Designed miniproteins, single chains, continued (5). Designs and how they scored, part 110

Each design is a single chain, and the fold is of that chain. pLDDT is the mean over its residues in the fold that is shown.

## One batch from the design tools (miniprotein)

Design m19801
Fold by ESMFold2-Fast:
Structure m19801 (fold): chain A 100 residues (1-100)
Amino acid sequence: EEAKDRLLRAVGEAVGAVREAASTIPDPELAQKLVDEATKAAIRVSNAALNGDKEAVRKATDELVEVMRKAAELSTDPEAQKRALEAGDRVRAATDEYLA
């Protein structure tokens, strides 16, 4: 489905944005934890979408957006922070389309 493809693309971009924001975090252990959490949330979104489980998609995308918010807050690069927040907004929009 077109909405599913847009969701999966937005989720992939979101993981990339978390990696970028995390690279600017002074604590490398915290940075790696955020990347791992984003990756796991993205896998949960993909699995839920493959199963057509709309409730699981909502839950997993909410988890991903929360990780993105944390990465943005901890980022020391204003441009990386902005890109992470914008990618989170795109995940929310794509999720709303998928759930419609």
Scores: mean pLDDT 87

Design m19802
Fold by ESMFold2-Fast:
Structure m19802 (fold): chain A 85 residues (1-85)
Amino acid sequence: MEAELREQLEAAKAYLRANNTPEVLAQMAEGAERLAATLERLGLEEEARRFRELARRIREGDIEAAVELVELHARLLARLHREAA
């Protein structure tokens, strides 16, 4: 499971490096904001705050924040899968 998530993460990072247009970054920021709203509803306020901050930085053109977003999202998914198993 974690190996598959790692492969998906590396693919996402590679895609981002090749396709870091403002349009792609805007879509990533929107996704992060939607995920943050879901996390907030689940009581994961600190995680929600981190995703909202990354979304804000991405909207400002911070490509490094977009890389951090895909890494943080992958780590969250790995944690949820591990806790559900």
Scores: mean pLDDT 77

Design m19803
Fold by ESMFold2-Fast:
Structure m19803 (fold): chain A 89 residues (1-89)
Amino acid sequence: TSLEEFRAEADRMVAAALANDTAGLKATLDRIAAMIESVETWEELEEFARILEEALRRIKAARPDDVETLRFILSKVQAALEKAVAKLA
């Protein structure tokens, strides 16, 4: 399912962030953004948001002082979420 694929990408995002793999992090975030923008229901968007919240919590717990990485992830995710919300409204 799309939710299973989204969980897999979120896990890749966490792995890339923890490995300090900037190129890998950018690539997985581009895929995550595309998946968020493709949502067709509020229920799917809520599930994606929950998965992202868990992933971000894992990164923050492992690297609490890495504010720049978290800010980069949040900026990409926020832009995609705003576009999805506008599409569903």
Scores: mean pLDDT 84

Design m19804
Fold by ESMFold2-Fast:
Structure m19804 (fold): chain A 76 residues (1-76)
Amino acid sequence: SVIDEIRQLSKQALSLLTDTQRMQFDYVSDSVIYAVSQGKYDTAVDILDDTIQQFQSQNVPQSVIQIVQQMRQIVS
């Protein structure tokens, strides 16, 4: 399912993040999963687009940004 794919990608991203970044991204991931579960794919896309922009500005590893971009592709 879309939710299972998002959960798998989220686990990969979380393994590459610091404790503080992991807590923030865990909240983002939960919000995306909730939006998808409610059929609100437009909301999920908006959350992921905002997250990609923030991560690019904060010099988060490119590998994490690529994972978030994959999540965005799945929900779009």
Scores: mean pLDDT 87

Design m19805
Fold by ESMFold2-Fast:
Structure m19805 (fold): chain A 84 residues (1-84)
Amino acid sequence: KKKILEEIAEKVKKILSVNVSKELAKEVAEYLKKVLEEEEFSLELKQTISGAAVAAQRMAEGYKEESAEQLEKEYKKIEEIIKE
């Protein structure tokens, strides 16, 4: 439960770095999509993780600047949930 959310947060944090590669963003997007298929989350948390997956996919496609703000927003929501 808490451990998988911490793993999601760590992976999202890696692609918020200024030195993120498109390859790393793609790997994180694929990971988030897999987690959404394999794990059961609340509707709100599903929406947040799905938003992060979409943003990571767009970063992988070259839209880093446009997607970074969305990804940071989703990351902060995940961090708030973990803090419980």
Scores: mean pLDDT 78

Design m19806
Fold by ESMFold2-Fast:
Structure m19806 (fold): chain A 95 residues (1-95)
Amino acid sequence: MEKEIRELLEKAIKLKREGRPREEVRELVEKALELLEKNKASEEVWARFAVQARALGEEETVERLAKRLGIEPEELKKSKSYEDILKLIEKKKKE
């Protein structure tokens, strides 16, 4: 699962760099999100995915991931590592 998600994101980043239509990039991101949900991935796996997905620079993807993780999109954008994202998730859970 984790390897498949990585490969989907790497392909999405490559397609974006090649100037492929947004729809093709989004379809790969959607497949990765479906795998995360279907396999009930841990928060660590979601945080690692979010770091890689930020490389796409798509506002919609960042907003969707932030909503799924229960954090603010701006906080997700400012996070430097998956560990920073995990700390944000823990902070929001404790409220």
Scores: mean pLDDT 76

Design m19807
Fold by ESMFold2-Fast:
Structure m19807 (fold): chain A 93 residues (1-93)
Amino acid sequence: SRREKERDLLRLIGRLMRATNGRAYAKVEGDTIYVHIENVSEEEARALADAVAEFAKRHGIKRVVIYSNDEKAAEVLAERLREAGLEVEVHIL
C-alpha cells in the first residue's frame, strides 16, 4: 500500500543516513528511486546498494537515478544495483 511504501521509504532513508553519517539520502517519485550520495566510500556504496535493491524489489520499483559527487562511488553503487536487475542512471555533480 502507499502507507507501507512511505513507512519503508522512511526506514530506507534512516538506514542510508546512519550508514553514511548523513551523506546519503533517497526519495521516491512515481516508479523511480532517487539516491543522493556525497563523499561515500566504495564499501559504503555497496552496502547502500543492497538496502536500495531490497526496497525496490519489495515495492516493484525497477529504476534508480543516482546523484553523486564521486564517480567511483556512483559506479560501484550503479553496478551492484544493475546486478540486482535495476535500471540505473548516473549523474555526477
Scores: mean pLDDT 87

Design m19808
Fold by ESMFold2-Fast:
Order: structure tokens, then sequence, then C-alpha cells
Structure m19808 (fold): chain A 91 residues (1-91)
């Protein structure tokens, strides 16, 4: 069963795709990043596990334990991109 998405979801996903790559490049180029938000990280890991994305959840846990803020932001950008691409493809 394919996911049926509305026109607004597709438009939002297309806008997200247009901004994700430039934002990821900005993160890679940033000399300093904010401190890891442990509460937000815990919520993100739980959401990944609920979505069946155990591999990404384990990656996020390891990055969080290592206090790798850049790695965590790049992982989030990758996941948002994949979700947006899936929404566009399902339309």
Amino acid sequence: MEIVVDEDMVADAQRALATIEPQMEAIRAAPTLPEVDEEGLAEAIEQLRKAGREEEAEEAEELGKNKDAKGLLLLVGRLLREEAERIVAAA
C-alpha cells in the first residue's frame, strides 16, 4: 500500500528538498555548532525507532554519546531529505 499524500504535503516536501542540501553544506562549513540537546536527541531516537529506522537510531545514539553535534545535524538533514523524497515519490 502506497502512502497517499495531499498537495500541501508534496509542496512542503519539495520546499524542504530545495533547502536541505544548502543547509547541510552550511553545517559542514560551520566552524562552531551549538551544544547537543540531549532531550531533543532522546526524542529523535525514539521517533526513529517507532518508524522502524533502527540503524539510524543507533547511529544517532553513538553520535550523541560522542558529543558530535555536526554529525547529528547532518544525520537529521539526511533523514529529513529521505522523508521529503519519499513523500514526493508517493504523490
Scores: mean pLDDT 70

Design m19809
Fold by ESMFold2-Fast:
Structure m19809 (fold): chain A 64 residues (1-64)
Amino acid sequence: SVLDLRETILSEEELKKLRDIARELLAKNPNMSHEELVKEIRERTNNSISDWLAFGILSEVLFE
């Protein structure tokens, strides 16, 4: 729906999947900028998550 608020709140399984995507992208693309990695994470979710959430996931993976 156009007002699907569930997309704002992710389950732990969905967050784990996003973290796995971020780890995979970091491993495959060591020379890619953090901004480009955020873009790739968003594209993997068909842009269903915000830039801040994607950056948050990337940061979490970077600092584990």
Scores: mean pLDDT 73

Design m19810
Fold by ESMFold2-Fast:
Structure m19810 (fold): chain A 82 residues (1-82)
Amino acid sequence: LPSVAELVDAAIAQMKAHNAPVAAATSAPDADGTATLVVVAETLEEARRAAEEARAAMEAEAAALGLDLTVRARAFDREGRE
């Protein structure tokens, strides 16, 4: 599974490549059923809001499919600071 640093780098690269105000990268679930979600935005506050909304949506969708998924959300600004 990718590290948090690899997910942050991927999200920042996606923002730069697509000139997007927000980008996200997600791992596949690990052996314990935990997926890591990284959200990058222009500001930490925006990234934190987007991360919480995306985490809740992913967990709700997984539950609707009968999957036991836990999402660990991390939020970063464009420079990779949390």
Scores: mean pLDDT 76

Design m19811
Fold by ESMFold2-Fast:
Structure m19811 (fold): chain A 72 residues (1-72)
Amino acid sequence: MAKLDKYLYEAKAALEKGNFEAAENAYLEAIKLASSKGDLLAVESTALYWSNVIGDKSLLKKVRNAIKLKLK
Protein backbone atom coordinates (compact mmCIF):
# COMPACT_ATOMS: atom_id res chain seq x y z
CA MET A 1 0.00 0.00 0.00
CA ALA A 2 2.52 2.69 1.12
CA LYS A 3 4.94 1.86 -1.76
CA LEU A 4 2.06 1.88 -4.27
CA ASP A 5 0.97 5.35 -3.06
CA LYS A 6 4.57 6.59 -3.48
CA TYR A 7 4.58 5.62 -7.18
CA LEU A 8 1.14 7.16 -7.75
CA TYR A 9 2.47 10.39 -6.22
CA GLU A 10 5.57 10.23 -8.47
CA ALA A 11 3.31 9.73 -11.52
CA LYS A 12 1.25 12.81 -10.56
CA ALA A 13 4.39 14.93 -10.05
CA ALA A 14 5.80 13.79 -13.42
CA LEU A 15 2.54 14.60 -15.25
CA GLU A 16 2.40 18.07 -13.65
CA LYS A 17 5.91 18.66 -15.10
CA GLY A 18 4.92 17.24 -18.53
CA ASN A 19 7.24 14.23 -18.15
CA PHE A 20 4.99 11.52 -19.56
CA GLU A 21 7.76 8.88 -19.73
CA ALA A 22 8.47 9.24 -16.00
CA ALA A 23 4.72 9.07 -15.28
CA GLU A 24 4.40 5.88 -17.38
CA ASN A 25 7.33 4.26 -15.54
CA ALA A 26 5.80 5.20 -12.16
CA TYR A 27 2.42 3.69 -13.13
CA LEU A 28 4.11 0.48 -14.35
CA GLU A 29 5.99 0.17 -11.02
CA ALA A 30 2.71 0.70 -9.14
CA ILE A 31 1.08 -2.07 -11.21
CA LYS A 32 3.98 -4.44 -10.37
CA LEU A 33 3.46 -3.74 -6.65
CA ALA A 34 -0.35 -4.05 -6.81
CA SER A 35 -1.51 -7.05 -4.76
CA SER A 36 -5.30 -6.66 -5.20
CA LYS A 37 -7.88 -5.76 -7.84
CA GLY A 38 -8.57 -2.61 -5.80
CA ASP A 39 -4.91 -1.53 -6.17
CA LEU A 40 -5.10 -2.02 -9.94
CA LEU A 41 -8.37 -0.05 -10.13
CA ALA A 42 -6.75 2.81 -8.17
CA VAL A 43 -3.87 2.96 -10.70
CA GLU A 44 -6.32 2.86 -13.65
CA SER A 45 -8.54 5.57 -12.08
CA THR A 46 -5.63 8.01 -11.65
CA ALA A 47 -4.41 7.31 -15.22
CA LEU A 48 -7.98 7.83 -16.55
CA TYR A 49 -8.25 11.15 -14.66
CA TRP A 50 -4.96 12.44 -16.09
CA SER A 51 -5.73 11.19 -19.63
CA ASN A 52 -8.87 13.36 -19.53
CA VAL A 53 -6.95 16.37 -18.12
CA ILE A 54 -4.20 16.22 -20.79
CA GLY A 55 -6.54 15.05 -23.60
CA ASP A 56 -4.33 12.07 -24.51
CA LYS A 57 -5.38 8.42 -24.10
CA SER A 58 -1.96 6.87 -24.89
CA LEU A 59 -0.87 6.69 -21.22
CA LEU A 60 -4.24 5.20 -20.20
CA LYS A 61 -3.97 2.55 -22.97
CA LYS A 62 -0.49 1.54 -21.77
CA VAL A 63 -1.67 1.34 -18.15
CA ARG A 64 -4.74 -0.74 -19.08
CA ASN A 65 -2.62 -3.11 -21.19
CA ALA A 66 -0.16 -3.62 -18.29
CA ILE A 67 -3.07 -4.34 -15.90
CA LYS A 68 -4.55 -6.85 -18.36
CA LEU A 69 -1.20 -8.65 -18.66
CA LYS A 70 -0.85 -8.81 -14.86
CA LEU A 71 -4.38 -10.25 -14.45
CA LYS A 72 -3.88 -12.70 -17.36
Scores: mean pLDDT 80

Design m19812
Fold by ESMFold2-Fast:
Structure m19812 (fold): chain A 86 residues (1-86)
Amino acid sequence: MEQHLSATFEGEITPGWTREELRALAEAAAGVEVTRFTVNGPAHRMSEEAQAGFAAFLAEAGARFDRVEVHVHFRDGRVGVAARGE
């Protein structure tokens, strides 16, 4: 992670990528259990690169807290952290 960009998604998770689906994707890819997962924003529009970075971030962060940050990684080297949408 050479470049770090923090981003907060606002609003509810839209149809297509529910919190539960994103959580399952993240858990499967990161190999850790996400206890509480909340994400606001247009998660259904995440690219494949963003999804891969998401999973890598969750593995690194050990995402088993009451609040989880979504880390979005792009192939061009950008890394974004999306805050929970409580």
Scores: mean pLDDT 43

Design m19813
Fold by ESMFold2-Fast:
Structure m19813 (fold): chain A 92 residues (1-92)
Amino acid sequence: ARKKAVELMKEAGRLVAEGDYEKAVELLKKAKELYPSKAIEYALKGVEAAAEGDYVKALEYLQKAADEAIEAEDKELLEALRKIAEAVEAAR
């Protein structure tokens, strides 16, 4: 479940880069169901905020998601989160 959740998060980052926030949110919801973690929950909240145009709130949540991944020592999850954050920053 974790590996598939991380793959869904990487795809969500790609969708954010393409401007498809609706699909990105759906993939992050699926990732959360497969692997419940605070990092994924914060990532979902961050992308939802970005979809509403609240980039300050979005980046705040994505930073919290990254902090959770760092605490969990999950390098793959942290990489996926950084890709999502980069896509959100590029969309500003």
Scores: mean pLDDT 83

Design m19814
Fold by ESMFold2-Fast:
Structure m19814 (fold): chain A 103 residues (1-103)
Amino acid sequence: MEKKREEAKKLAEKGKEYRDQGKFEEALKYYEEALKIYRELGDKRGEAEVLANIGEVYFDMGEFKKALEYYEEALRIYEELGDEEAVRRVRENIRRVRGFLLE
C-alpha cells in the first residue's frame, strides 16, 4: 500500500508540473491516474487533494462548471475529515468559480 501511495503522490506532482506549464490535458491525465490509486487505497485525504487539483485545472481551462463539480466533491470529503483549513480553502475556490459563472 505504501508503494502505491508514493506512486500516486508522484503522479499528482507530475500533474502539477504540467498544469504550471499550461499543459492542461497532460495535467488531467496524471491527476486522473493519481485519483484512481487514492480511491483504490481508500485514501480520502489524497482523493480530496487530487479532486481539488483537477478542479484547478478545469478552472485554468475556463471549464467553470466542471471546476465547480470537482471542488464540490473535494469539499464533501474534507468536511467528512473535519479538515477546517482545507474546507476554507476549497470554499474560497468555489466562491471564485461561482463569480465567473455569474459574469
Scores: mean pLDDT 88

Design m19815
Fold by ESMFold2-Fast:
Structure m19815 (fold): chain A 77 residues (1-77)
Amino acid sequence: SMMEEKQKESIELARKQGEKIVAQAEEVDKEAAKEAREKVEELIKKAEENPEHSVGYAAGGVIEAIGILVEALLKKR
């Protein structure tokens, strides 16, 4: 269905964006990278479980990961 296609598309895009953010975090702080990865996977799981709200959950995971990366960058010695 169109809803299933949109769910799959949003999750795939979130995974790609999340991977880029996690890779940047790994260059700064390995613990922050782990936290960012766990947050992306948590919200992607919620997107998979909630097709009608999949875009919101998928985007939320990426936004949370960006926040973790920004905090790690600001704390960098």
Scores: mean pLDDT 84

Design m19816
Fold by ESMFold2-Fast:
Order: sequence, then structure tokens, then C-alpha cells
Structure m19816 (fold): chain A 60 residues (1-60)
Amino acid sequence: EKLKKELEEYIKKNIKDKEKREYYIKIVNDVVDTFKKTVSEKELKKKLIKGIDEEVKEEK
């Protein structure tokens, strides 16, 4: 699953806290598995990246 690897790498680059990193990796994997049949990969990736960016911005 290329999308899962891309999202995991994005999280690893942007979230430095190991606990939060592991948490978000699990959440995005679950969301991808749930919605990959009903939502396009492109839309799903865009929404998940936006969510990660908002979380990172709040913790600054």
C-alpha cells in the first residue's frame, strides 16, 4: 500500500514525538483501510495530510 507508506513517512518527518507518531500512523492506516473503497486515494491523502498539518501547527 503506497499511500500508507507515504503517509507514514510524512508523519515521521513532521511529528517528532514518538508516541504521537505511532498513534497517528495507526489512525491513518485505519482510516485508509476503512475508506479506500469509498473515497479516492487522492482525496483521502489530501484530507489526511491536512489533518496532520493542523495537528503539527497546534503543537508548535
Scores: mean pLDDT 75

Design m19817
Fold by ESMFold2-Fast:
Structure m19817 (fold): chain A 73 residues (1-73)
Amino acid sequence: SNLIKKLEAYVLKLIQDGKLDEVMRILKEVAGVELDPEKVTPEQVIQTVRNIAEKDPEKAEELLKRLEELLKS
């Protein structure tokens, strides 16, 4: 879906920009998902976002908004 593709693209860009910690904070705040910062991989973050989007479209839309705001910061 276009939503999942946008979420994956935004997450990947933010990780490349060194903002993985902010992405993980947003995941916790919006979806209640907590990842181990010492062990997490970009692939795990992307998979987590995909799982959220498939199970809860409302939370996925909120994630999209929060990630877009972070990209503009």
Scores: mean pLDDT 84

Design m19818
Fold by ESMFold2-Fast:
Structure m19818 (fold): chain A 61 residues (1-61)
Amino acid sequence: SMEEYLRELVRHEVREAVRSGSVSREELLDKIRAYLESQGFSEEEIEEFLREAERLYDELV
């Protein structure tokens, strides 16, 4: 599904950000939020994606 695809994209972006060290945690989360808002996701859905991204980032760092 589109939601499953987007969850994998978010996870991929988190892993690449951690691996490369090119973006801060704050920049990464802001970029993910902006993208999801542009795709028309609700605030509740955005918060779920961001919580997962934060959890994954914190596990990898």
Scores: mean pLDDT 80

Design m19819
Fold by ESMFold2-Fast:
Structure m19819 (fold): chain A 80 residues (1-80)
Amino acid sequence: SIEETFEIMKETVDLYELGLELAKTDPEVKKLLEEYKRLARRIEEAERAGAPREEIRRLREEATEKRQKLLELARKKKAE
């Protein structure tokens, strides 16, 4: 539903804000965030170049994994 889409967008914004805040004080969070940004850029470049859908899908899966690791690390750092 459209409501679910807005909820996902809100979670994404919250993740960005959390990552940016923690990256100021934690070099591990900063490194992971930079790796995620580089991968996102590669996906955009691959899409513009008309790369095979399977290749783009694999890149998106890798980005999802990086995003999950960033969220897990952020949760651990915030909990301590």
Scores: mean pLDDT 74

Design m19820
Fold by ESMFold2-Fast:
Structure m19820 (fold): chain A 89 residues (1-89)
Amino acid sequence: MPTPSQLYLEVGVRTGMFQIYLSSAKKIANSDQQKKLDEIESQVNAAFEDFSSFVSANPNDNQLIAEKATQFLNFLDTQRAQVDAIVAS
C-alpha cells in the first residue's frame, strides 16, 4: 500500500504532467480556447493547493489521504478530457 508521502508524490507528478499538457494545448489554441484553458489551469491549481493543505493538516490519516488523492486524480482525468474537447472545438 502506498504511503501518504508516495501518494502526495504521485499527485504532484500527475499534476506536473497535466500542466505540461495544458501548456502545449495553449500553444495551438485560439483566444476563446485559451480563456477556457486558463479557467481549467486555475481550477487545477486551486484543487492541488486544497489537497496539499489537507495532507499537511491530516498527516496521519492514511485512508482519508488515499481517498482525497484518488478524488484529485479522477478530477485531473476529467480536466484532461475537457482540455481535449476545448482543443477539438
Scores: mean pLDDT 84

Design m19821
Fold by ESMFold2-Fast:
Structure m19821 (fold): chain A 63 residues (1-63)
Amino acid sequence: SAGDIAASVLRGRAEGAGAAARALDPSADVRVEVRIEGNEAIVTLTVGDRTVVSRATAADLFR
């Protein structure tokens, strides 16, 4: 589905950002959570006490 495609792309981006954060601070607790709401993917990246939420549809990503 469109939501699954968006979730896959956003998860990859969040995991890349998390890996970069861990390279700078190996003690950092990095977590990635993915939710799909209809055609939209919601990815939450947590690094220590910091949280970033990204939302996109497949149409947004392939614009």
Scores: mean pLDDT 78

Design m19822
Fold by ESMFold2-Fast:
Structure m19822 (fold): chain A 100 residues (1-100)
Amino acid sequence: MEEIEVRLRLTLEVDGTLEQAQAFADRLKAESPAEVEVKVTQNADGTVTIEVEARFRGKMTLEEASELVRDFLGALDRALQEAGLTVKSAKIEGEVKKLE
């Protein structure tokens, strides 16, 4: 039986406080359908770097995997808006791997 792992890595550079970035992280973890790890770092220029890794694993079709990714990105957008963070740059990397 085929299993799929989807891994998304996001690096966000935002204008905001560490407290706002932590509120974002807590909300994303609570609302995300994925296993989510978040790292927050304050930069010397006063911006904050947020690194997010989201992972989906299981027996699913590529269409179902696409729906999970869309739902995750929706949760990400809501969490950013609620935390009051302004995104200056975003880097998104994704991998889909068959597990057998």
Scores: mean pLDDT 81

Design m19823
Fold by ESMFold2-Fast:
Structure m19823 (fold): chain A 84 residues (1-84)
Amino acid sequence: GPKFTVEVHTSNGNTGSTTVSADDTPEEIGQKILKAEFAAGRGIPTKITIKDENGNVVGSLEIDPTLTPEEIGKKVLELIQKVA
């Protein structure tokens, strides 16, 4: 299926990204997002932006810090499934 770029934005203006698919599980997406958060560096992760293969924004999500990685992954998967 189509691939999407998930960009994690921090409170300090840093950005990290990973690639996900609608075929990924919520747990797999959550783990990829954690890696993107680490790649973004310092700051609090505040927002996720989802882009298609052409760089168009297809969704966004504010990060709830009380959610598990799997729960965040599930929300990202739901946004991707609307356009995949």
Scores: mean pLDDT 84

Design m19824
Fold by ESMFold2-Fast:
Structure m19824 (fold): chain A 83 residues (1-83)
Amino acid sequence: ASELEREAAVLDTAAGILEVAGDWYEEQGNYKEAADSYRTAAELYRRAAELHRQAGNTQVADELERKSAEAEKKADELEKKYN
């Protein structure tokens, strides 16, 4: 894999860890912390997608952009629960 793909893999992994953290916070009723975790995961997925696009991996970039949108949607829904 290219250096861009390796960096993207690190960001994708970090985003996945933050989604797990978000799930845990949500289960504990810590909706603000859960929303913050999903927001950060969404940003990392977007960064990973950008690196894959630069590497020419359009399909993988599209998948990561969808993961980013899903994480952002979860954050939006959780923000409604504590406001």
Scores: mean pLDDT 87

Design m19825
Fold by ESMFold2-Fast:
Structure m19825 (fold): chain A 85 residues (1-85)
Amino acid sequence: MELEEEFKKKNEELAKEIEEKFESLSEEQQKELLAYEDELIAEAKPKVLAAVAAAKTDEEKAQIMVEAYEELLKELKKKVEELVK
C-alpha cells in the first residue's frame, strides 16, 4: 500500500492546487472547467472499468484507479492553468 499512499498524497496536493485556482476563476470559467471534467470522466470511465475488470489482484485494481485519478487531475490542472492565464 506504500505506493498507493504516495499517489494519494500527490493527488491530494494536485486537487488542492486545482481547487485554489478554481476559486479564483470567473463563473463562466468555472462552468467551462466543470464541463471539461465531465467530458474527461465520461471518456475515461468505461476504459478504467474495463482495465479494473481485467486486473488479477486488488493491488493492480487500486493502482489502475489511482493512476486514472492522477491523469484526470493532471488534465484538469492544465485546463485550469490555461483559464487563469
Scores: mean pLDDT 78

Design m19826
Fold by ESMFold2-Fast:
Structure m19826 (fold): chain A 66 residues (1-66)
Amino acid sequence: MEERRQRLIEEAKEVYDRGTREGSEALAAGDVDRALQVARETQRRLEELAKQAGMSVDELRKELGV
């Protein structure tokens, strides 16, 4: 049970890190629309992973240090 939760948190870290890099790249390129799209997609994926881990999105974000 706890091992599955930790694995989902690790997956969430990868999703968050990727979203942050892609969003920053889009902003650096002046593509605000893409940055917003990346942010929304990242949020939705984190919500799915939080639900699978049996925690709230807020709890998951706390585990990610954000």
Scores: mean pLDDT 81

Design m19827
Fold by ESMFold2-Fast:
Structure m19827 (fold): chain A 58 residues (1-58)
Amino acid sequence: MEALAAELQRVLGLSPRDARAAALLLQAHPDISAEQLGRALGLDEERRRALAAWLAGR
């Protein structure tokens, strides 16, 4: 989990808190969409697009 949170901080510029929350949501819901995850974290459109690209690449 720490490794995933660190990756999200590096790729998306998320705070440690938001990166950890995102990592937990992805672990609980592996098929969660970037739209759902971005909405849960309050991310803007640019961050949601970056998240979608990162999810497609994993």
Scores: mean pLDDT 77

Design m19828
Fold by ESMFold2-Fast:
Structure m19828 (fold): chain A 61 residues (1-61)
Amino acid sequence: MKIEVTLKEGASVDDLKAVPGADVKQISPNKFEVTVMPQLVGKVISELRNNPNVADVKEVA
């Protein structure tokens, strides 16, 4: 399952890399594709939405 994450300007990608089992790919300077197991999607989205440096989180197929 893929999640598209948009970071706020000046934010670090370190929080995305700290998620266990997540595979992080940079799409643009502030957009990242995070690949996680389907069972972890809800947990990862919740953690990312609670991060003050994250502007947006979207599930993608």
Scores: mean pLDDT 74

Design m19829
Fold by ESMFold2-Fast:
Structure m19829 (fold): chain A 87 residues (1-87)
Amino acid sequence: EIVFSEEEEIRLKLAKLIELIARYEEMPEEEKKKAEEEIEKLIKELGLDEEQIKAIEKAAKELKEKGVVSEEEFEQVLEELLELLKK
């Protein structure tokens, strides 16, 4: 059965947060409200400060601007943000 370490949980939550922010502007209004609640929940669960939130938003915008992003490129962005979360 599925068992995740704390590190894997953080990685998954961060990936979901980036994806939600990147897709936010393209969402219907009803989905935007749910996405806002989920984004706020993920920010609190990850314990993000203002600088970390800005870095994640910037990464999400850059991914959206590229349009087509490989899984490898997305994973690299995740690793960079994970390092930023480590103090």
Scores: mean pLDDT 74

Design m19830
Fold by ESMFold2-Fast:
Structure m19830 (fold): chain A 73 residues (1-73)
Amino acid sequence: TRLHVSFPKASIDVPREKQKEISDELNKLKAQLAAAVSAGAPESEIQKIIDEINALLKKYGVSTSGSISASRS
């Protein structure tokens, strides 16, 4: 079964120094998401990682024009 995950493009209106820290944290969470998907982790675990990504973006005031979603069939 294949899992499809889509990430919207985000507009970031923050200083470059904060952008690097946010990018590093996002890359870490994206790596965890990719590892969980590859390992066949439960959808609940995958959803928790997606929720953490969304919480991180919201915490730093990053606006996204879309939603992050995951579906498995």
Scores: mean pLDDT 66

Design m19831
Fold by ESMFold2-Fast:
Structure m19831 (fold): chain A 64 residues (1-64)
Amino acid sequence: SAEVEKKKQEVEELLDAIDNANDEAIAKWTGIKTPFTELNSEEILKLGEKLVEAYKAYLAAKAE
């Protein structure tokens, strides 16, 4: 769906903003071990939520 495609783009942009994010780090953070391109809609939404929280933490750490 268009919503899922939009969310994938948002996740990719967040990953680019988080310097050290990679598939292994994503799996550790989210518990999702499926490659990003094979995630279902529900998994993409959940991943996006967890990445937003990680990005907030990254920004807070960078401000210190």
Scores: mean pLDDT 67

Design m19832
Fold by ESMFold2-Fast:
Structure m19832 (fold): chain A 99 residues (1-99)
Amino acid sequence: SLEAVEVKPEDRERTEAQARAAEARIAAGNGAGLVLTEAEDGRRYLVAAGVADTREAAEAALAAFRAEAAARGLEMVGERIGEHDGKYVFVGAAVAALP
């Protein structure tokens, strides 16, 4: 699923564990994940990533993430789709100011 997640500072340790689990699933090619990362500039980046069986499905997933980011007042800072072994890997990133 491509649910956007907002993390409170008190949930940081739990968020890091969730991010690592999502990255492991994405690396294994076993689904889509959302990762929240705090950058050196103090802003929180919301990242959506996953694997789709078709380019159209990957484009639809990025379009859904883009719409969700816009609805939450986040700005897209990057998106890409790459093909690997007949599957399509997609990544989207959006940024928000710290709460």
Scores: mean pLDDT 62

Design m19833
Fold by ESMFold2-Fast:
Structure m19833 (fold): chain A 76 residues (1-76)
Amino acid sequence: DLLERAREIAEEAARTAAEIVARGELTPEQRARLEEAERELRRIAEEVADDPELLAEVHRIVGSALAAVQAAAEAA
């Protein structure tokens, strides 16, 4: 299930972002994990691009993850 996979990736990214905010620093390993999550979420969005309902849900999931990542980047 691509949608479930997208949620798992976004949740992992959000956890990583929260860790960055709590520590006030971004490690190379955390950066690599966030970049991998972004690549995987983009690929999932491309795979569901022909289904408007699934694409809308993926966009919502990705939007939440990006907001968390941006908050972490501002804190670091």
Scores: mean pLDDT 76

Design m19834
Fold by ESMFold2-Fast:
Structure m19834 (fold): chain A 59 residues (1-59)
Amino acid sequence: MQQEIQQHQQQLNDQLSQHVKEAKKGDPDTWQKTTAKKGHEAGKQIQQKQQEGQQLQQS
């Protein structure tokens, strides 16, 4: 379960990095705002995955 969560974190980090590269080519203001938003969303998904893993372990 922890390995699956770690893989999910890596995928989100890779996607975020790609998005940052694209945004930097356009507008710096948009890049800063979008990066913050993406980071926050990624954090929530990781937390949800951890909670799901705990529920499975309690079963």
Scores: mean pLDDT 67

Design m19835
Fold by ESMFold2-Fast:
Structure m19835 (fold): chain A 98 residues (1-98)
Amino acid sequence: TEEALRLSILAALYSEQGARYARQGNFESAALYSRLGAQYSLQSYSLSTNPESQRYSRESARHSLLGAEYARQGNGEEAARYSEEGARYARKSAEALR
């Protein structure tokens, strides 16, 4: 659970950074950071025994992966929106673990 908390915090940071890159038009970095955010959320999901945290980590990963896909397509507006939602869900997962 402590490791799950740390991973949820990392997921939020990376997904938020992905959103920032998407707004700047740096779609390669946006896709990379959003995918890393999703990866950390999935790792947090696997290590968590808290059902609320698990639900939020799963939603975080889903949104951050969509953010990465929109970034790959050059859609910065949707990439930023989905990566921000990914970060928001990752923060909710972290809150559930406190």
Scores: mean pLDDT 90

